# Ledger of designs, part 97: designed miniproteins, single chains, continued (4)

Each design is a single chain, and the fold is of that chain. pLDDT is the mean over its residues in the fold that is shown.

## One batch from the design tools (miniprotein)

Design m15576
Fold by ESMFold2-Fast:
Structure m15576 (fold): chain A 85 residues (1-85)
Amino acid sequence: MKAKVKLVYTDENGNLVEKEITLEGPEEMTVKELVEKLKANGLSEVNALIIEEYFKLKGYKEDDKIKLEEAVKLLKEISEKVLSG
């Protein structure tokens, strides 16, 4: 399955950055696998940790399976509420 996610976050210089990431993989994967794919697509370690903590707040631990559609929804929510300031 293939899905596009738009991430909005504040960089180290305080500038808002918009990045479109294409996620390719099975329809369902672990949160850990999802975060590793995001890092492979250029997400920073700090933003990856923030995303992992947000998923935990939504009830998804690192080894929990998440559907790609739900993952895309949560990534949009974290971009709007947390990563963009």
Scores: mean pLDDT 76

Design m15577
Fold by ESMFold2-Fast:
Structure m15577 (fold): chain A 63 residues (1-63)
Amino acid sequence: AMREALERAIEDNLVNGNAGLPAFQKAVEAKKAGKDYQEYFDEALATVERMRAGGHAGAAALA
């Protein structure tokens, strides 16, 4: 699922630091800081859905 793919991407990005969308980057930074990242994670999911609707290939890669 997209949520699971996004969680995997957050974990991967904790190592590599290569996320291409601002909402996702906020979720990664919150997780790195040990803060509750649910709000940013929800925003990242909404952003990915909007990007999919807009035809962004990067959003499709997260699914």
Scores: mean pLDDT 61

Design m15578
Fold by ESMFold2-Fast:
Structure m15578 (fold): chain A 90 residues (1-90)
Amino acid sequence: SLKLSEEEREETKKAALENIEKARKAYKEGNLSKAAAYLTAAQIYASVLRNSGAYEDAAEVYERIAEFYEEMGDLELAERYRKLAEELRK
């Protein structure tokens, strides 16, 4: 598994959350392709956190991704990411 320092975990989580915010802004501007690209980047950062054992940080990012899918009307993906966050907290 990938090992991250505490500082690297904080930066990775910050990058994930910033990409979700950028995705939300792009979505509001009607740029769906740009929103999807930023959301994909956030998912990659969340996977890095999960694979490094930063389960709480990954869960928080997945919850924010779920919230954004819900805002987009993709309730199936929103539920999937909420479940993933819940599983990481067990």
Scores: mean pLDDT 87

Design m15579
Fold by ESMFold2-Fast:
Structure m15579 (fold): chain A 65 residues (1-65)
Amino acid sequence: MSAAQRARAEQARANLVAAYARDPSLFDIEGAARAFRAYMRSLGFSEAEAEALARELRAEMEALR
């Protein structure tokens, strides 16, 4: 992946994690991971790359519990 695509993915993940940390009750972690995967695919990531990035997001959100 390109450095620009990775930077956008990291920023989107950080924003989602920060929003989740503020109010976890507004988020279904599974739904958030699924939406994030779809967004990564729209940015040009492969299915495998998008799945890996969504898995990282899910793990980070679950670690906040």
Scores: mean pLDDT 79

Design m15580
Fold by ESMFold2-Fast:
Structure m15580 (fold): chain A 66 residues (1-66)
Amino acid sequence: GASLVAQADALRARAAQLRAQADALRAQAAATTDPARRQQLLLEAELLEGVAALLEGMAAWLLSKA
């Protein structure tokens, strides 16, 4: 139904925001001269991408039930 589609759209929007944040962290990592800071930024980006993928999977599941 429409409610499940709306929820799926919201999850996809959130996933897109997290992927944009991950891209920003990777750009910061590329600009840093501190190896420890670079590793931390890359790990944070990886975690955000993982959460985004889970949200996208949840959205796909909701659409399969709509």
Scores: mean pLDDT 89

Design m15581
Fold by ESMFold2-Fast:
Structure m15581 (fold): chain A 61 residues (1-61)
Amino acid sequence: SSAVNAAVALLRQYSDESPEALAAYLKSLGLTTEAQFEEVRARLPEELRAKAEELRPYLFA
């Protein structure tokens, strides 16, 4: 999906951004399901998967 593609690109480019800010932006792009989040996480290198997990509480709270 376009939301998954955008999320992967953003996490690669803006890894230094706050998890809260990134999560808010990704939700605005339509990242709304656990399945989409797992697809994003699977497409990231290992070092960025930890950053993706920091977003989880802000995405699905």
Scores: mean pLDDT 78

Design m15582
Fold by ESMFold2-Fast:
Structure m15582 (fold): chain A 92 residues (1-92)
Amino acid sequence: DDFKQRLADAMRDIGMFSDDFIQRILNADDPRQVIAEILKNMGYTPSDAQLAALGISRQTYDSAVVTNPANISDAVRQRIYDAFVAAVTRAS
């Protein structure tokens, strides 16, 4: 899937994600659910507009499970969010 591949490439470029997270994106039935889980585990609290930019519903984000919270800076969180938005935009 072209979208999953672009997202995986963005995650590799950032260099902050394990191979396991990248494989979860590539193997996910719904990659947006995995994105929501990643953002939530990063402590990122997106607005409805920021979720809409990713094509993620509020319900999908709220239902995402926090299993391994990452301690990362606001600057890194913003960079990751921007990379995901870019990957979604390229899919259009």
Scores: mean pLDDT 71

Design m15583
Fold by ESMFold2-Fast:
Formats: C-alpha cells, sequence, structure tokens
Structure m15583 (fold): chain A 58 residues (1-58)
C-alpha cells in the first residue's frame, strides 16, 4: 500500500503540472490513474483536483 500511495502521489503531482500547462485531458487521465492505485476510491485531494479539472474542461 505504501508504494501504491507514493506512485499515486507522483501521478497527482504530474496531474497538477498538466493542469498548469492547460492539458486538462492529460490531467484527468493522471488523476484517474492515481485513483486506481488507491483501490478505486478517491481521496479528498484527488476529489478536489478532479473537480478543478472538470471546471477547466467545462
Amino acid sequence: MEEQREKARELIEKAREALKNGDYDKAFELVSEAAELGGGQLTPEERALMREIAAKRA
């Protein structure tokens, strides 16, 4: 679980970078991968990031 959390954290970091670069599709993909590593459940941090990405894509 610890290694999966570390990988998920790295994916979240990359998702934030993609968001900053305006690559909303890539950001969404990275957050989805992070959620998958967390056992398919979203953490509050992942939920907040997904909401932000959705707002940018709307």
Scores: mean pLDDT 75

Design m15584
Fold by ESMFold2-Fast:
Structure m15584 (fold): chain A 66 residues (1-66)
Amino acid sequence: MKKILVVAGRDEEKAREVAEELAKKLGVDEIILLIGKTVEEARKLAAEIAKKEGAEVYLAGVDVVK
């Protein structure tokens, strides 16, 4: 099963650093960065990807809008 990590954040550099660290720990196949999106939007996208691709999707937020 394909493993995908979706990371939502306000700052691209910080989100990328966190995504790389988490991807290494979780052994994911693909990383998707959502810059300037809320956790709710990221959650909707993650759920859609999981259903359409049959993938195992992990979601993380980094300094997201409250």
Scores: mean pLDDT 76

Design m15585
Fold by ESMFold2-Fast:
Structure m15585 (fold): chain A 56 residues (1-56)
Amino acid sequence: SELEDAERALEAARAATTRAAALAALGQSKYILDTTKDPEARELAEEAIRAAEEAL
């Protein structure tokens, strides 16, 4: 589901210990934000983008 995908993206972003992992989480989070209509999933995707950018 979109919400579960967003939750996983946020978890991946927060767990990222390498630049490659952070970039992968960033790309996935941006894709979710671009495609999802679920407001909760959008909020989590935005949070994941911030977490991934912080990890870079």
Scores: mean pLDDT 83

Design m15586
Fold by ESMFold2-Fast:
Structure m15586 (fold): chain A 66 residues (1-66)
Amino acid sequence: MRYRITLSGPVERQIGIVLRLIGDPHAELKRLGENEYEITLFGSPEEQEALIEALRADPNVEVEEL
């Protein structure tokens, strides 16, 4: 599945989110803008759902399904 994420809040927390996603072997991250990224997920349905749920739980992250 493909998702657009938009990051807000402190730069340190934005960097932490980006580094976590870059380190995930079942995710590809593409930068679209300063605070905007496209994520492509390749893991199991459970792994994909868990990652997206964790991102949606963060008040500084907006998630849109593409």
Scores: mean pLDDT 81

Design m15588
Fold by ESMFold2-Fast:
Structure m15588 (fold): chain A 62 residues (1-62)
Amino acid sequence: MFTAEEADEVMLELLELLESKDPEAKKEAEELREKGRKAETNEEAYEIMAEIKKKIEEIKKK
């Protein structure tokens, strides 16, 4: 389960990727950000945050 602090941390990392000069990382970050906007419930938001965190980790490894 995500705390509000963990969610904020994930969103900050996502914003850093959006500012990246890597077009692939930026595109993936944009897609994840758009998905986050469409969350209608807290449960949905937490699921999306988990996906974003996992994807950020994957992008950072590249």
Scores: mean pLDDT 71

Design m15589
Fold by ESMFold2-Fast:
Structure m15589 (fold): chain A 67 residues (1-67)
Amino acid sequence: NAMAEKKEKYKKEVIEILRKELGLSEGQANTVITMLEKAGYTYEEILKLIKEKGPEFVVRLATELAE
């Protein structure tokens, strides 16, 4: 399943970056991802946002969308 494999790869990259760059736990990183998914972002789009604007931007965006 190529789509599931791509999705899992992007998700793992996002979790790794959030944990490495911001010191988030896996649970905290998963919460950020879940909030963005709920708002309609794909894992690929989240990874692109991290690369373009940094991981701190993505955490702030997730917090703003959590309201």
Scores: mean pLDDT 82

Design m15590
Fold by ESMFold2-Fast:
Structure m15590 (fold): chain A 78 residues (1-78)
Amino acid sequence: RTALRVRLVKEEKTDDYETREYEVFDAQGRVLLRVTVKKYKDGTTEITIENAEGPVTYTGNKFVGGDPLAVLERLAAE
């Protein structure tokens, strides 16, 4: 199986939220999708996934697991 690679490209912290931006790329270094995870102080999390079709944003107050790589692995399986 071809393993996807993930890298953290941007990190921002404020008093109200923390944002991390990741790139998912193939073995040739081509970026397949960009994932932005924004965590708010109140526990609300916003996940934006950007691919060739454009950005899609998911907002929720409960997400399973604290590991963004585990979340990205699940997304890469679909």
Scores: mean pLDDT 67

Design m15591
Fold by ESMFold2-Fast:
Structure m15591 (fold): chain A 63 residues (1-63)
Amino acid sequence: MGKELVDELIEADRAGDLEAIQKILEKVKNSPNKEEIRKEIQKALDNGEISVDIAEQALKALE
């Protein structure tokens, strides 16, 4: 589920867990639900729940 991956990414970003962030970004790249993930990342960014840098990396992973 796209929201679940984005929730994990937000948690890893808050923890500063670079290894977890990298693994989650790899899952994002390989996800079939790219549109849902993109939408959830944008919501998290708009709400200030995720750092701009990590959000940009995730959005690039979806391209």
Scores: mean pLDDT 82

Design m15592
Fold by ESMFold2-Fast:
Structure m15592 (fold): chain A 55 residues (1-55)
Amino acid sequence: SSKDSVKKGYEDAKKKYSKDELLYRLKGALDNAKEVGDKESAEELEKLLKEVEKE
């Protein structure tokens, strides 16, 4: 599912990128998901953004 793909992409990105780079990429992915109407991916990306911002 789109949600599972987002989660896998996040886990891979978390290993490769700094917190600031990860936030930038997550914001870009969220903007894209909203633009194309992918609500499932947008909701998951918003949750991940909030999680990363807390750390």
Scores: mean pLDDT 81

Design m15593
Fold by ESMFold2-Fast:
Structure m15593 (fold): chain A 73 residues (1-73)
Amino acid sequence: MEKAEELLKKGIEALQNGDYDTAIKYFEEAIKLDPDNPLAWDYLAIAYEKKGDTEKANEYRQKALDAGRRRAA
């Protein structure tokens, strides 16, 4: 959990710097460690939307909803 949170923070920093490719890489690593964290999926969707990939962004938003449901169950 702590390591996934660290990767998420690094991804957010990359997003703030406009480095969307680096942000995506960190969010993907965070998801590998904690796939049920909806925040990681939401940030991945934001990064893809910033790159203009609306289809990927919508796909990852759906995965964020699914991750949230798994945590709520």
Scores: mean pLDDT 81

Design m15594
Fold by ESMFold2-Fast:
Structure m15594 (fold): chain A 61 residues (1-61)
Amino acid sequence: MEEELEEARKRILDAAKAAGVDPQVAESIANVMLNAVREGRVTLEQAVAAGEKAAKDIAAM
């Protein structure tokens, strides 16, 4: 299901870019969230939602 992980990564990166987050920070957020999905700790949708929230919170700083 790597294609679903890549779509989730794209959604998180697009949200971070829209919020004005630095690209390196956006990549770090995406990596953390997608690793949680790979470990079976969260669902794909939960990871995307958490990543979008993290990007928004960082952009507010």
Scores: mean pLDDT 79

Design m15595
Fold by ESMFold2-Fast:
Structure m15595 (fold): chain A 71 residues (1-71)
Amino acid sequence: APIPWDAVGRALGLSGERLRAWFEGRARLRTEEQTRVAAALADGGLTQREIAELLGVSEATVRRWLARARA
């Protein structure tokens, strides 16, 4: 399924276009912003595997980000 960039952006206080630009390598996000992206996707019902696949990172990276977001 396509990433719901506008919904994720709303949850993070970022534009969907800015999040898409980061995903495409055209913009920078801080680690804290990346952590919030992963948390917002998980809150939206995506599994750690689906988040990892969509963001192009390992499941271990997603797990680390979600653990940080809960701390």
Scores: mean pLDDT 71

Design m15596
Fold by ESMFold2-Fast:
Structure m15596 (fold): chain A 73 residues (1-73)
Amino acid sequence: SEELRQEKLRLIGEILRLIGEILDLEKELEKVKNDESLSEEEKKKKIEELEEKIKKLKEEIERLKKELASLPD
């Protein structure tokens, strides 16, 4: 049905948006790791914060993938 197709596209769109957010956070993580102006303690704190955010987004993507997989063809 068209309604089912629209719901699948919505879920796919949300998954793609979250992937984009993860890519932005991974770029920020790389910048923090390479930032010679930051102390090792400041780097550790920022890395842990960014890794926690990435983990939560990956868990949300897995939930959305399961929801998408549960929909009929």
Scores: mean pLDDT 88

Design m15597
Fold by ESMFold2-Fast:
Structure m15597 (fold): chain A 89 residues (1-89)
Amino acid sequence: TEEVIEKIRKLSREAAELAREAARLYALAEATGSEELRAEAERLAEEAERLLKEAKRLALESGSEEALEAVREGLREALEAAREGYAAA
């Protein structure tokens, strides 16, 4: 269904942005020794993981190969976003 795929893509996009910021804050925490930045990075990473788990749940419930592919693409986007965030710090 178009609605399920759209929701999966939206969740994946939100997760990718959270993963990017989490990785950036992790890199800054490592450079500065800031516990506050590390804690915020962990919180954002946990939120990203929660969104990706919800996307996966929706895809599995749909039984659609297209929905499963949308989740796989979302996971790739989140990993790339995290790499970019870490490098940008």
Scores: mean pLDDT 88

Design m15598
Fold by ESMFold2-Fast:
Formats: sequence, structure tokens, C-alpha cells
Structure m15598 (fold): chain A 87 residues (1-87)
Amino acid sequence: EEAKEILELVEKIAELWQKIRDGNATDEEIDELLELTRKYAEKHFDPTTRYMLLVATYERVGREDEALELLEKYDPIAAKLWKEERS
């Protein structure tokens, strides 16, 4: 059932986040985390919450350029502010 699929997805995301916190995550594991987070967001959140979660996740894993590209696609004004704050 849906609850089991959600739990398995959340557990995998949690394991990948633990590796990132420990400084042991590979680029491939970070990419897997981003893909799993996208799948989770698509199932559970509206489009606005979804892209905000993805932008925050990209930023937290150091993929700032990818976070900015996603933000430029969904909220160009926020993307401009992001660039100004980080310049």
C-alpha cells in the first residue's frame, strides 16, 4: 500500500542524508538523493512546495548552480534575489 512505499522512500532519503552529514556521500549518492527527493515531492506536495523543497535540497548538498537553474525556471524574481545575496 501507499504507506509502505512512502516509508521505504523516506528511509532511503534518510540514509543518504546521513552519509552527507558524515561527509561520506559520493556524487552518485547525492544524485540519487536528489532523484528520490523529486519522486517524493511529486507524490506529496503541490508544485510550489515541490520546487521549494528541491531548491532547498540542491542548496544543502552544495549543488547551488542546479538550485539556481530550478529557481529561475519556477520563480525568476526569487532567482534574481538569490544571485544578489550571494554575490
Scores: mean pLDDT 75

Design m15599
Fold by ESMFold2-Fast:
Parts: sequence; structure tokens; C-alpha cells
Structure m15599 (fold): chain A 55 residues (1-55)
Amino acid sequence: STISRIRELARANPQLPGAEIIARMSDAELSAYLRSKGISAAEFLEQLERAVAAL
């Protein structure tokens, strides 16, 4: 799932701001967090991939 890919990227890139927190979230917690921020899981994954590419 998209949520699993987000968590995997966060675990692989702990140097990114907030990555450790994201990596430890459950699927329900991460979905709730993204909903509270008004961002889709797909959009967040794209932002995270872009952040990794900028390292």
C-alpha cells in the first residue's frame, strides 16, 4: 500500500525531519495524521520521494 511505502522510505531515511516519527506510526495513525493535514497519502509519498532525491 501507499502507507507501507511511506513508512519504508521513512525507515530507510531517518535523517529526514520527522522520518523517525513517521516510521513508528501505525497505518491508522499515519492515515489520521495525513487527514488532519489535508494531504493524500499519494501526495505525501511524492513529497517524501522528492526530499530523498534532494539528499
Scores: mean pLDDT 82

Design m15600
Fold by ESMFold2-Fast:
Structure m15600 (fold): chain A 117 residues (1-117)
Amino acid sequence: KEYYEKGLEYAKKEKLEEAIKYYEKAIEENPDFAEAYFNLGLVYEQLGKLEEAKEYYEKAAELYLKQGNLVGAGDAYLRLGHIYEILEKYEEAKKYYELAAELYKKAGNEEGAKLAE
């Protein structure tokens, strides 16, 4: 978590390469750290590296689901929908938005469900 907190600090300062370094170090210490994968996705999305962002969001969603974190998984699927929409893969985007909405509803997160629709 120490490396994860440093990653958050650098991401906040928009020092994206340093943020990546510390998030990768956090994952080396804890390969099941879903939040670190999610934040790597956010950083790669900010860098315009959409394929890398997609891979990290997919991994974050898998880990969140294994952990029973339905809101976290919904957030990751919402981001995947956004990535597919940018890539003009609208069928895939719709699928991920629907998955996010279902997870938010199951978790009782009504606002998240509305956002994903």
Scores: mean pLDDT 87

Design m15601
Fold by ESMFold2-Fast:
Structure m15601 (fold): chain A 80 residues (1-80)
Amino acid sequence: SPSERELEAESLLALGRMARWLGDLELARRLYEEAVRLLEAEDPRSPALAEALRALGEVYEALGREEEAAEYRARAEAIA
């Protein structure tokens, strides 16, 4: 069963996706960063963490922050 941190991270990822759909990229970034922190603390090699890191990379790319986007994509690939 998921831990409280895993459930919180799942909620943050859902809110981040909604923020991104609404065009609030800075809110999406902050929500995904919190989800990454929670998931990394639980299991630094989880598939959920890889998904969160990909989502964060996409948000950084949309913000025009290519260096950070590349770093998050690389972190996701190292897990998955």
Scores: mean pLDDT 88

Design m15602
Fold by ESMFold2-Fast:
Structure m15602 (fold): chain A 61 residues (1-61)
Amino acid sequence: MSDMENIKNNEMQAMITKGKLDATRDATQTGKDTGTSQSDIDQMIQNKINEAKKKAEDKIK
């Protein structure tokens, strides 16, 4: 039997992974649409990943 903390940790990792994929796709698409630099696209991806992590932490509190 997995304790609740292990379940929360697995869910957090899954949400972070999904958030990273979604962030990469969204930021890349936005970058193509707006003609942003590679550096700006990378920054957008990092910001989206950080938002996903925060959301995951809030969800599993």
Scores: mean pLDDT 71

Design m15603
Fold by ESMFold2-Fast:
Structure m15603 (fold): chain A 93 residues (1-93)
Amino acid sequence: SKEIIEKIKRLAELAKGIVEGLAAMRKAVLKLTATEENKEEVEKKLKEIDKIEEEALKKIEEAEKEAIKNLDPEGLEKKLKEILKEFDKKLVE
């Protein structure tokens, strides 16, 4: 139904917002620790965070697409929790 599709889209949007917010915060912290001596290493870590963020966002988009096809918001919620947990783990190591 239209209501179920709207719920699925909202869940995916919230998960994307969490991913983007956490990545932005981690990058901000790394930038605050940057010195002339460690600048190249910080830049490499920033690029790694960008890749981790891109991967998580792609997984969310794939999960959203599948949930819309199956009209399964509960399955999406479970999948999003797994994606977010793995993202957080990779982000902080």
Scores: mean pLDDT 89

Design m15604
Fold by ESMFold2-Fast:
Structure m15604 (fold): chain A 57 residues (1-57)
Amino acid sequence: SMEEELEKRIDELIAELEKNKRFTTVKQIRVMREKNMPLDIILTTLELELRRIEAEK
């Protein structure tokens, strides 16, 4: 399903944040998931955070 594909993508991006030691951001994303925020918003938030990490390098 589309939801399963989005969840898989979110998990992949969370792993990338953990690889970059962004544990506070990972915790924030988990809170968003617990609050049942829309998956597309969670995905967009993750993509923006990863872009910030890339820009800081």
Scores: mean pLDDT 82

Design m15605
Fold by ESMFold2-Fast:
Structure m15605 (fold): chain A 98 residues (1-98)
Amino acid sequence: SRNEAAKGLLEAMLKMRNAKSEEERRAIWATLTPEQKAVAAEIAAIQKEFAKENGDASDELEEELKLAELLFKRLVETLGLDEEAQKLLRELFELELK
């Protein structure tokens, strides 16, 4: 299902964030299915439209955190993510904000 593809992608993205080299990251990306790569493209498109609508995040941390929460909600709603996929996406967002 689309939700299972999203989970697989998000798990792979978490592994890529913990990877020690660019070669390791590329190897992980190469294991993705066409469906998982399609979800990655959808995420990129949603992020692009969100940035267009809301502008660039300010250097002010409070505003950056608010924009991150709004983007998280947009991704969850647009992709129809279940609780397991939401948990993985939240972990990715927390890593980006650290």
Scores: mean pLDDT 79

Design m15606
Fold by ESMFold2-Fast:
Structure m15606 (fold): chain A 98 residues (1-98)
Amino acid sequence: MSLEELFQEERPAADEYADWVLNEIDKLSKEEAYRKLVAVMIEAIASGGHPKALYAAARLAIKIGDFETAERIADLLEKMGYTELAKQVREEIEKAKK
């Protein structure tokens, strides 16, 4: 299919960037995590709400202690039908609060 050929030449920026963030998140400082959160949110908006980019943004928000933003992202994921990702975000918030 023509879309798969395009994705081989131009990888989906939101998916690739989200994977990179999730792999590196534990190594990021709070200042780095804040900058990456802004970048990931831009990619999520540009992609029309890519669920993996939103999940990466939620994980970055948790890392900087912004649990309100993480909860809002979980609510958005759930409203979009990504119930399992929303559950994962809420579980990570509860773990970070303890």
Scores: mean pLDDT 73

Design m15607
Fold by ESMFold2-Fast:
Structure m15607 (fold): chain A 61 residues (1-61)
Amino acid sequence: MSPEVQRAEALAREVIALDPSLAPLVEEVLATFRRAVEAGDRDEAARLLDTLEALLAGARA
């Protein structure tokens, strides 16, 4: 598994641990991220990783 996918999964787990109500949204973002990585869409994958990091920042606020 790629380091990018491992990082996205780690971010997703932390968001859900902080705010379980975000689980459906986080799971959808992760699924879309995995599809972007499989398609070789680096720009979309980077955007979705940024989305997970933004969700983590929001869950901490």
Scores: mean pLDDT 82

Design m15608
Fold by ESMFold2-Fast:
Structure m15608 (fold): chain A 71 residues (1-71)
Amino acid sequence: MSQEELDKEVIEALFLIDSAIAIKYAPDEETRKQIEKLADEYLKKIRSAKNVEEAEKIYQEGRKKLDEIVA
């Protein structure tokens, strides 16, 4: 596995962990559903990213949207 492929998988794993924590501590079912929908969307985008820079940008956008939902 190349360093680039490994770095992309680390970004994917970090987003999975962040999403799982957000789901576990969601205050209500509506918030949980919003997080699950967002997580599915951004996880697919990260997996489809052609390089580490693209994956990082997608990860940052997904994290910002997660923060907006839980705020």
Scores: mean pLDDT 81

Design m15609
Fold by ESMFold2-Fast:
Structure m15609 (fold): chain A 99 residues (1-99)
Amino acid sequence: SMAALEQEIDDGVLAIVIAVGNLLMKKGKYEEAAELYERGAERYPESPLTAEALTNLGEAYFKLGKYEEAIEAYEKALELDPENERAKKNLEKAKKELE
């Protein structure tokens, strides 16, 4: 269907956005990575990759010491993908930083 083709294109674009964000993370450009992941997740909210983008957004916020924003991003990721072990583990780590 046309909707399935549109979703495949959206998923492909979000996958590229995540890959570029991951490269920025590796370079220590956490602010730029966070902005890219956030924009990707907001533009493609129906994508199966949105939970991954939100998990990576949380990791970028964590690197910036923005623990409350990291928690929010991980919780949003878990609303979309409740079994995401990386988001669960990183959420608990971010919560400990605020204790």
Scores: mean pLDDT 88

Design m15610
Fold by ESMFold2-Fast:
Structure m15610 (fold): chain A 63 residues (1-63)
Amino acid sequence: SLREQMLRLLEEGGRAKDAGDYATAARHFEEAARLAREAGEDPGTVAILERMADEYRALAEAQ
């Protein structure tokens, strides 16, 4: 399901973040946000994921 795919991306994004791989984390959180929108998750959840993707993308560019 879309929700299962989203949760897998969140798990993978979290691992990438913990490893300092911000570029990979940003991509996974960006995809998770897209799937969250498609799955009809609440706007607050989508906004959090989009903000996380933006933050890690900025961190990746600073590396």
Scores: mean pLDDT 85

Design m15611
Fold by ESMFold2-Fast:
Structure m15611 (fold): chain A 72 residues (1-72)
Amino acid sequence: SEVEELIRKAGEAREQGDYEKAGELLEEAAKLVPESGSAPDLLRDAGRYYEKAGDKEKAEELFKKSEELEKK
């Protein structure tokens, strides 16, 4: 699936130290499955990668989106 491919590519980007790319790919994966129980986890992991990349503003945005999706 496209989601699985994006998660795989994010793992490859992480292994290469490209945390910004890893975050982008996981954010894209979450956008494809917004109704999935894994979407909050994908956004949280994306936020952590943006933090590692030095993009605190983007990380905070993604953490907030993750929390909003977890509210039922």
Scores: mean pLDDT 84

Design m15612
Fold by ESMFold2-Fast:
Structure m15612 (fold): chain A 67 residues (1-67)
Amino acid sequence: SLEEQARELIRQAREAIRAGDIKRAMELLNQASKLAEELEKAGDTDSSEQIREELNRLTAELGELLN
């Protein structure tokens, strides 16, 4: 499912952040964001919102690493 794919991308993004692979983390977060848009279009707004919250948290963590 799109939800499972998005959650898997988020897990990989967390691992990339832990490894310091900023470029890979950004690419994975962008892919997960696109899947969140597809979930919203499919009417799965709850899953889309949960994914967006997690994306926002990881993006904030990534931004702090770049300071």
Scores: mean pLDDT 83

Design m15613
Fold by ESMFold2-Fast:
Structure m15613 (fold): chain A 89 residues (1-89)
Amino acid sequence: SAADLALAESLIGKILTVEAEINGKKVTRKLRVTGTLGDNMLTVVELSPEKTKYTLLLLSETEGVFITYYDENGRVISADVRILSVEAA
């Protein structure tokens, strides 16, 4: 929707602190938003030496889902995400 697109576009260039449970482990990651995909998805890069890329589906200002995430075995999985904070890059 136009509202979903407006939310997604407002996050481009921001740093998101997110929490997810991956393979039974609670993980906190900082992600830089590099762009949008469709009306309600973000392309993001983890702020780590590996620069791992993910696609994050936005459900609200605080909730999302990783659509493309690689587990410890290199397998693509989906994971529910809580957006804890948004900050300027």
Scores: mean pLDDT 78

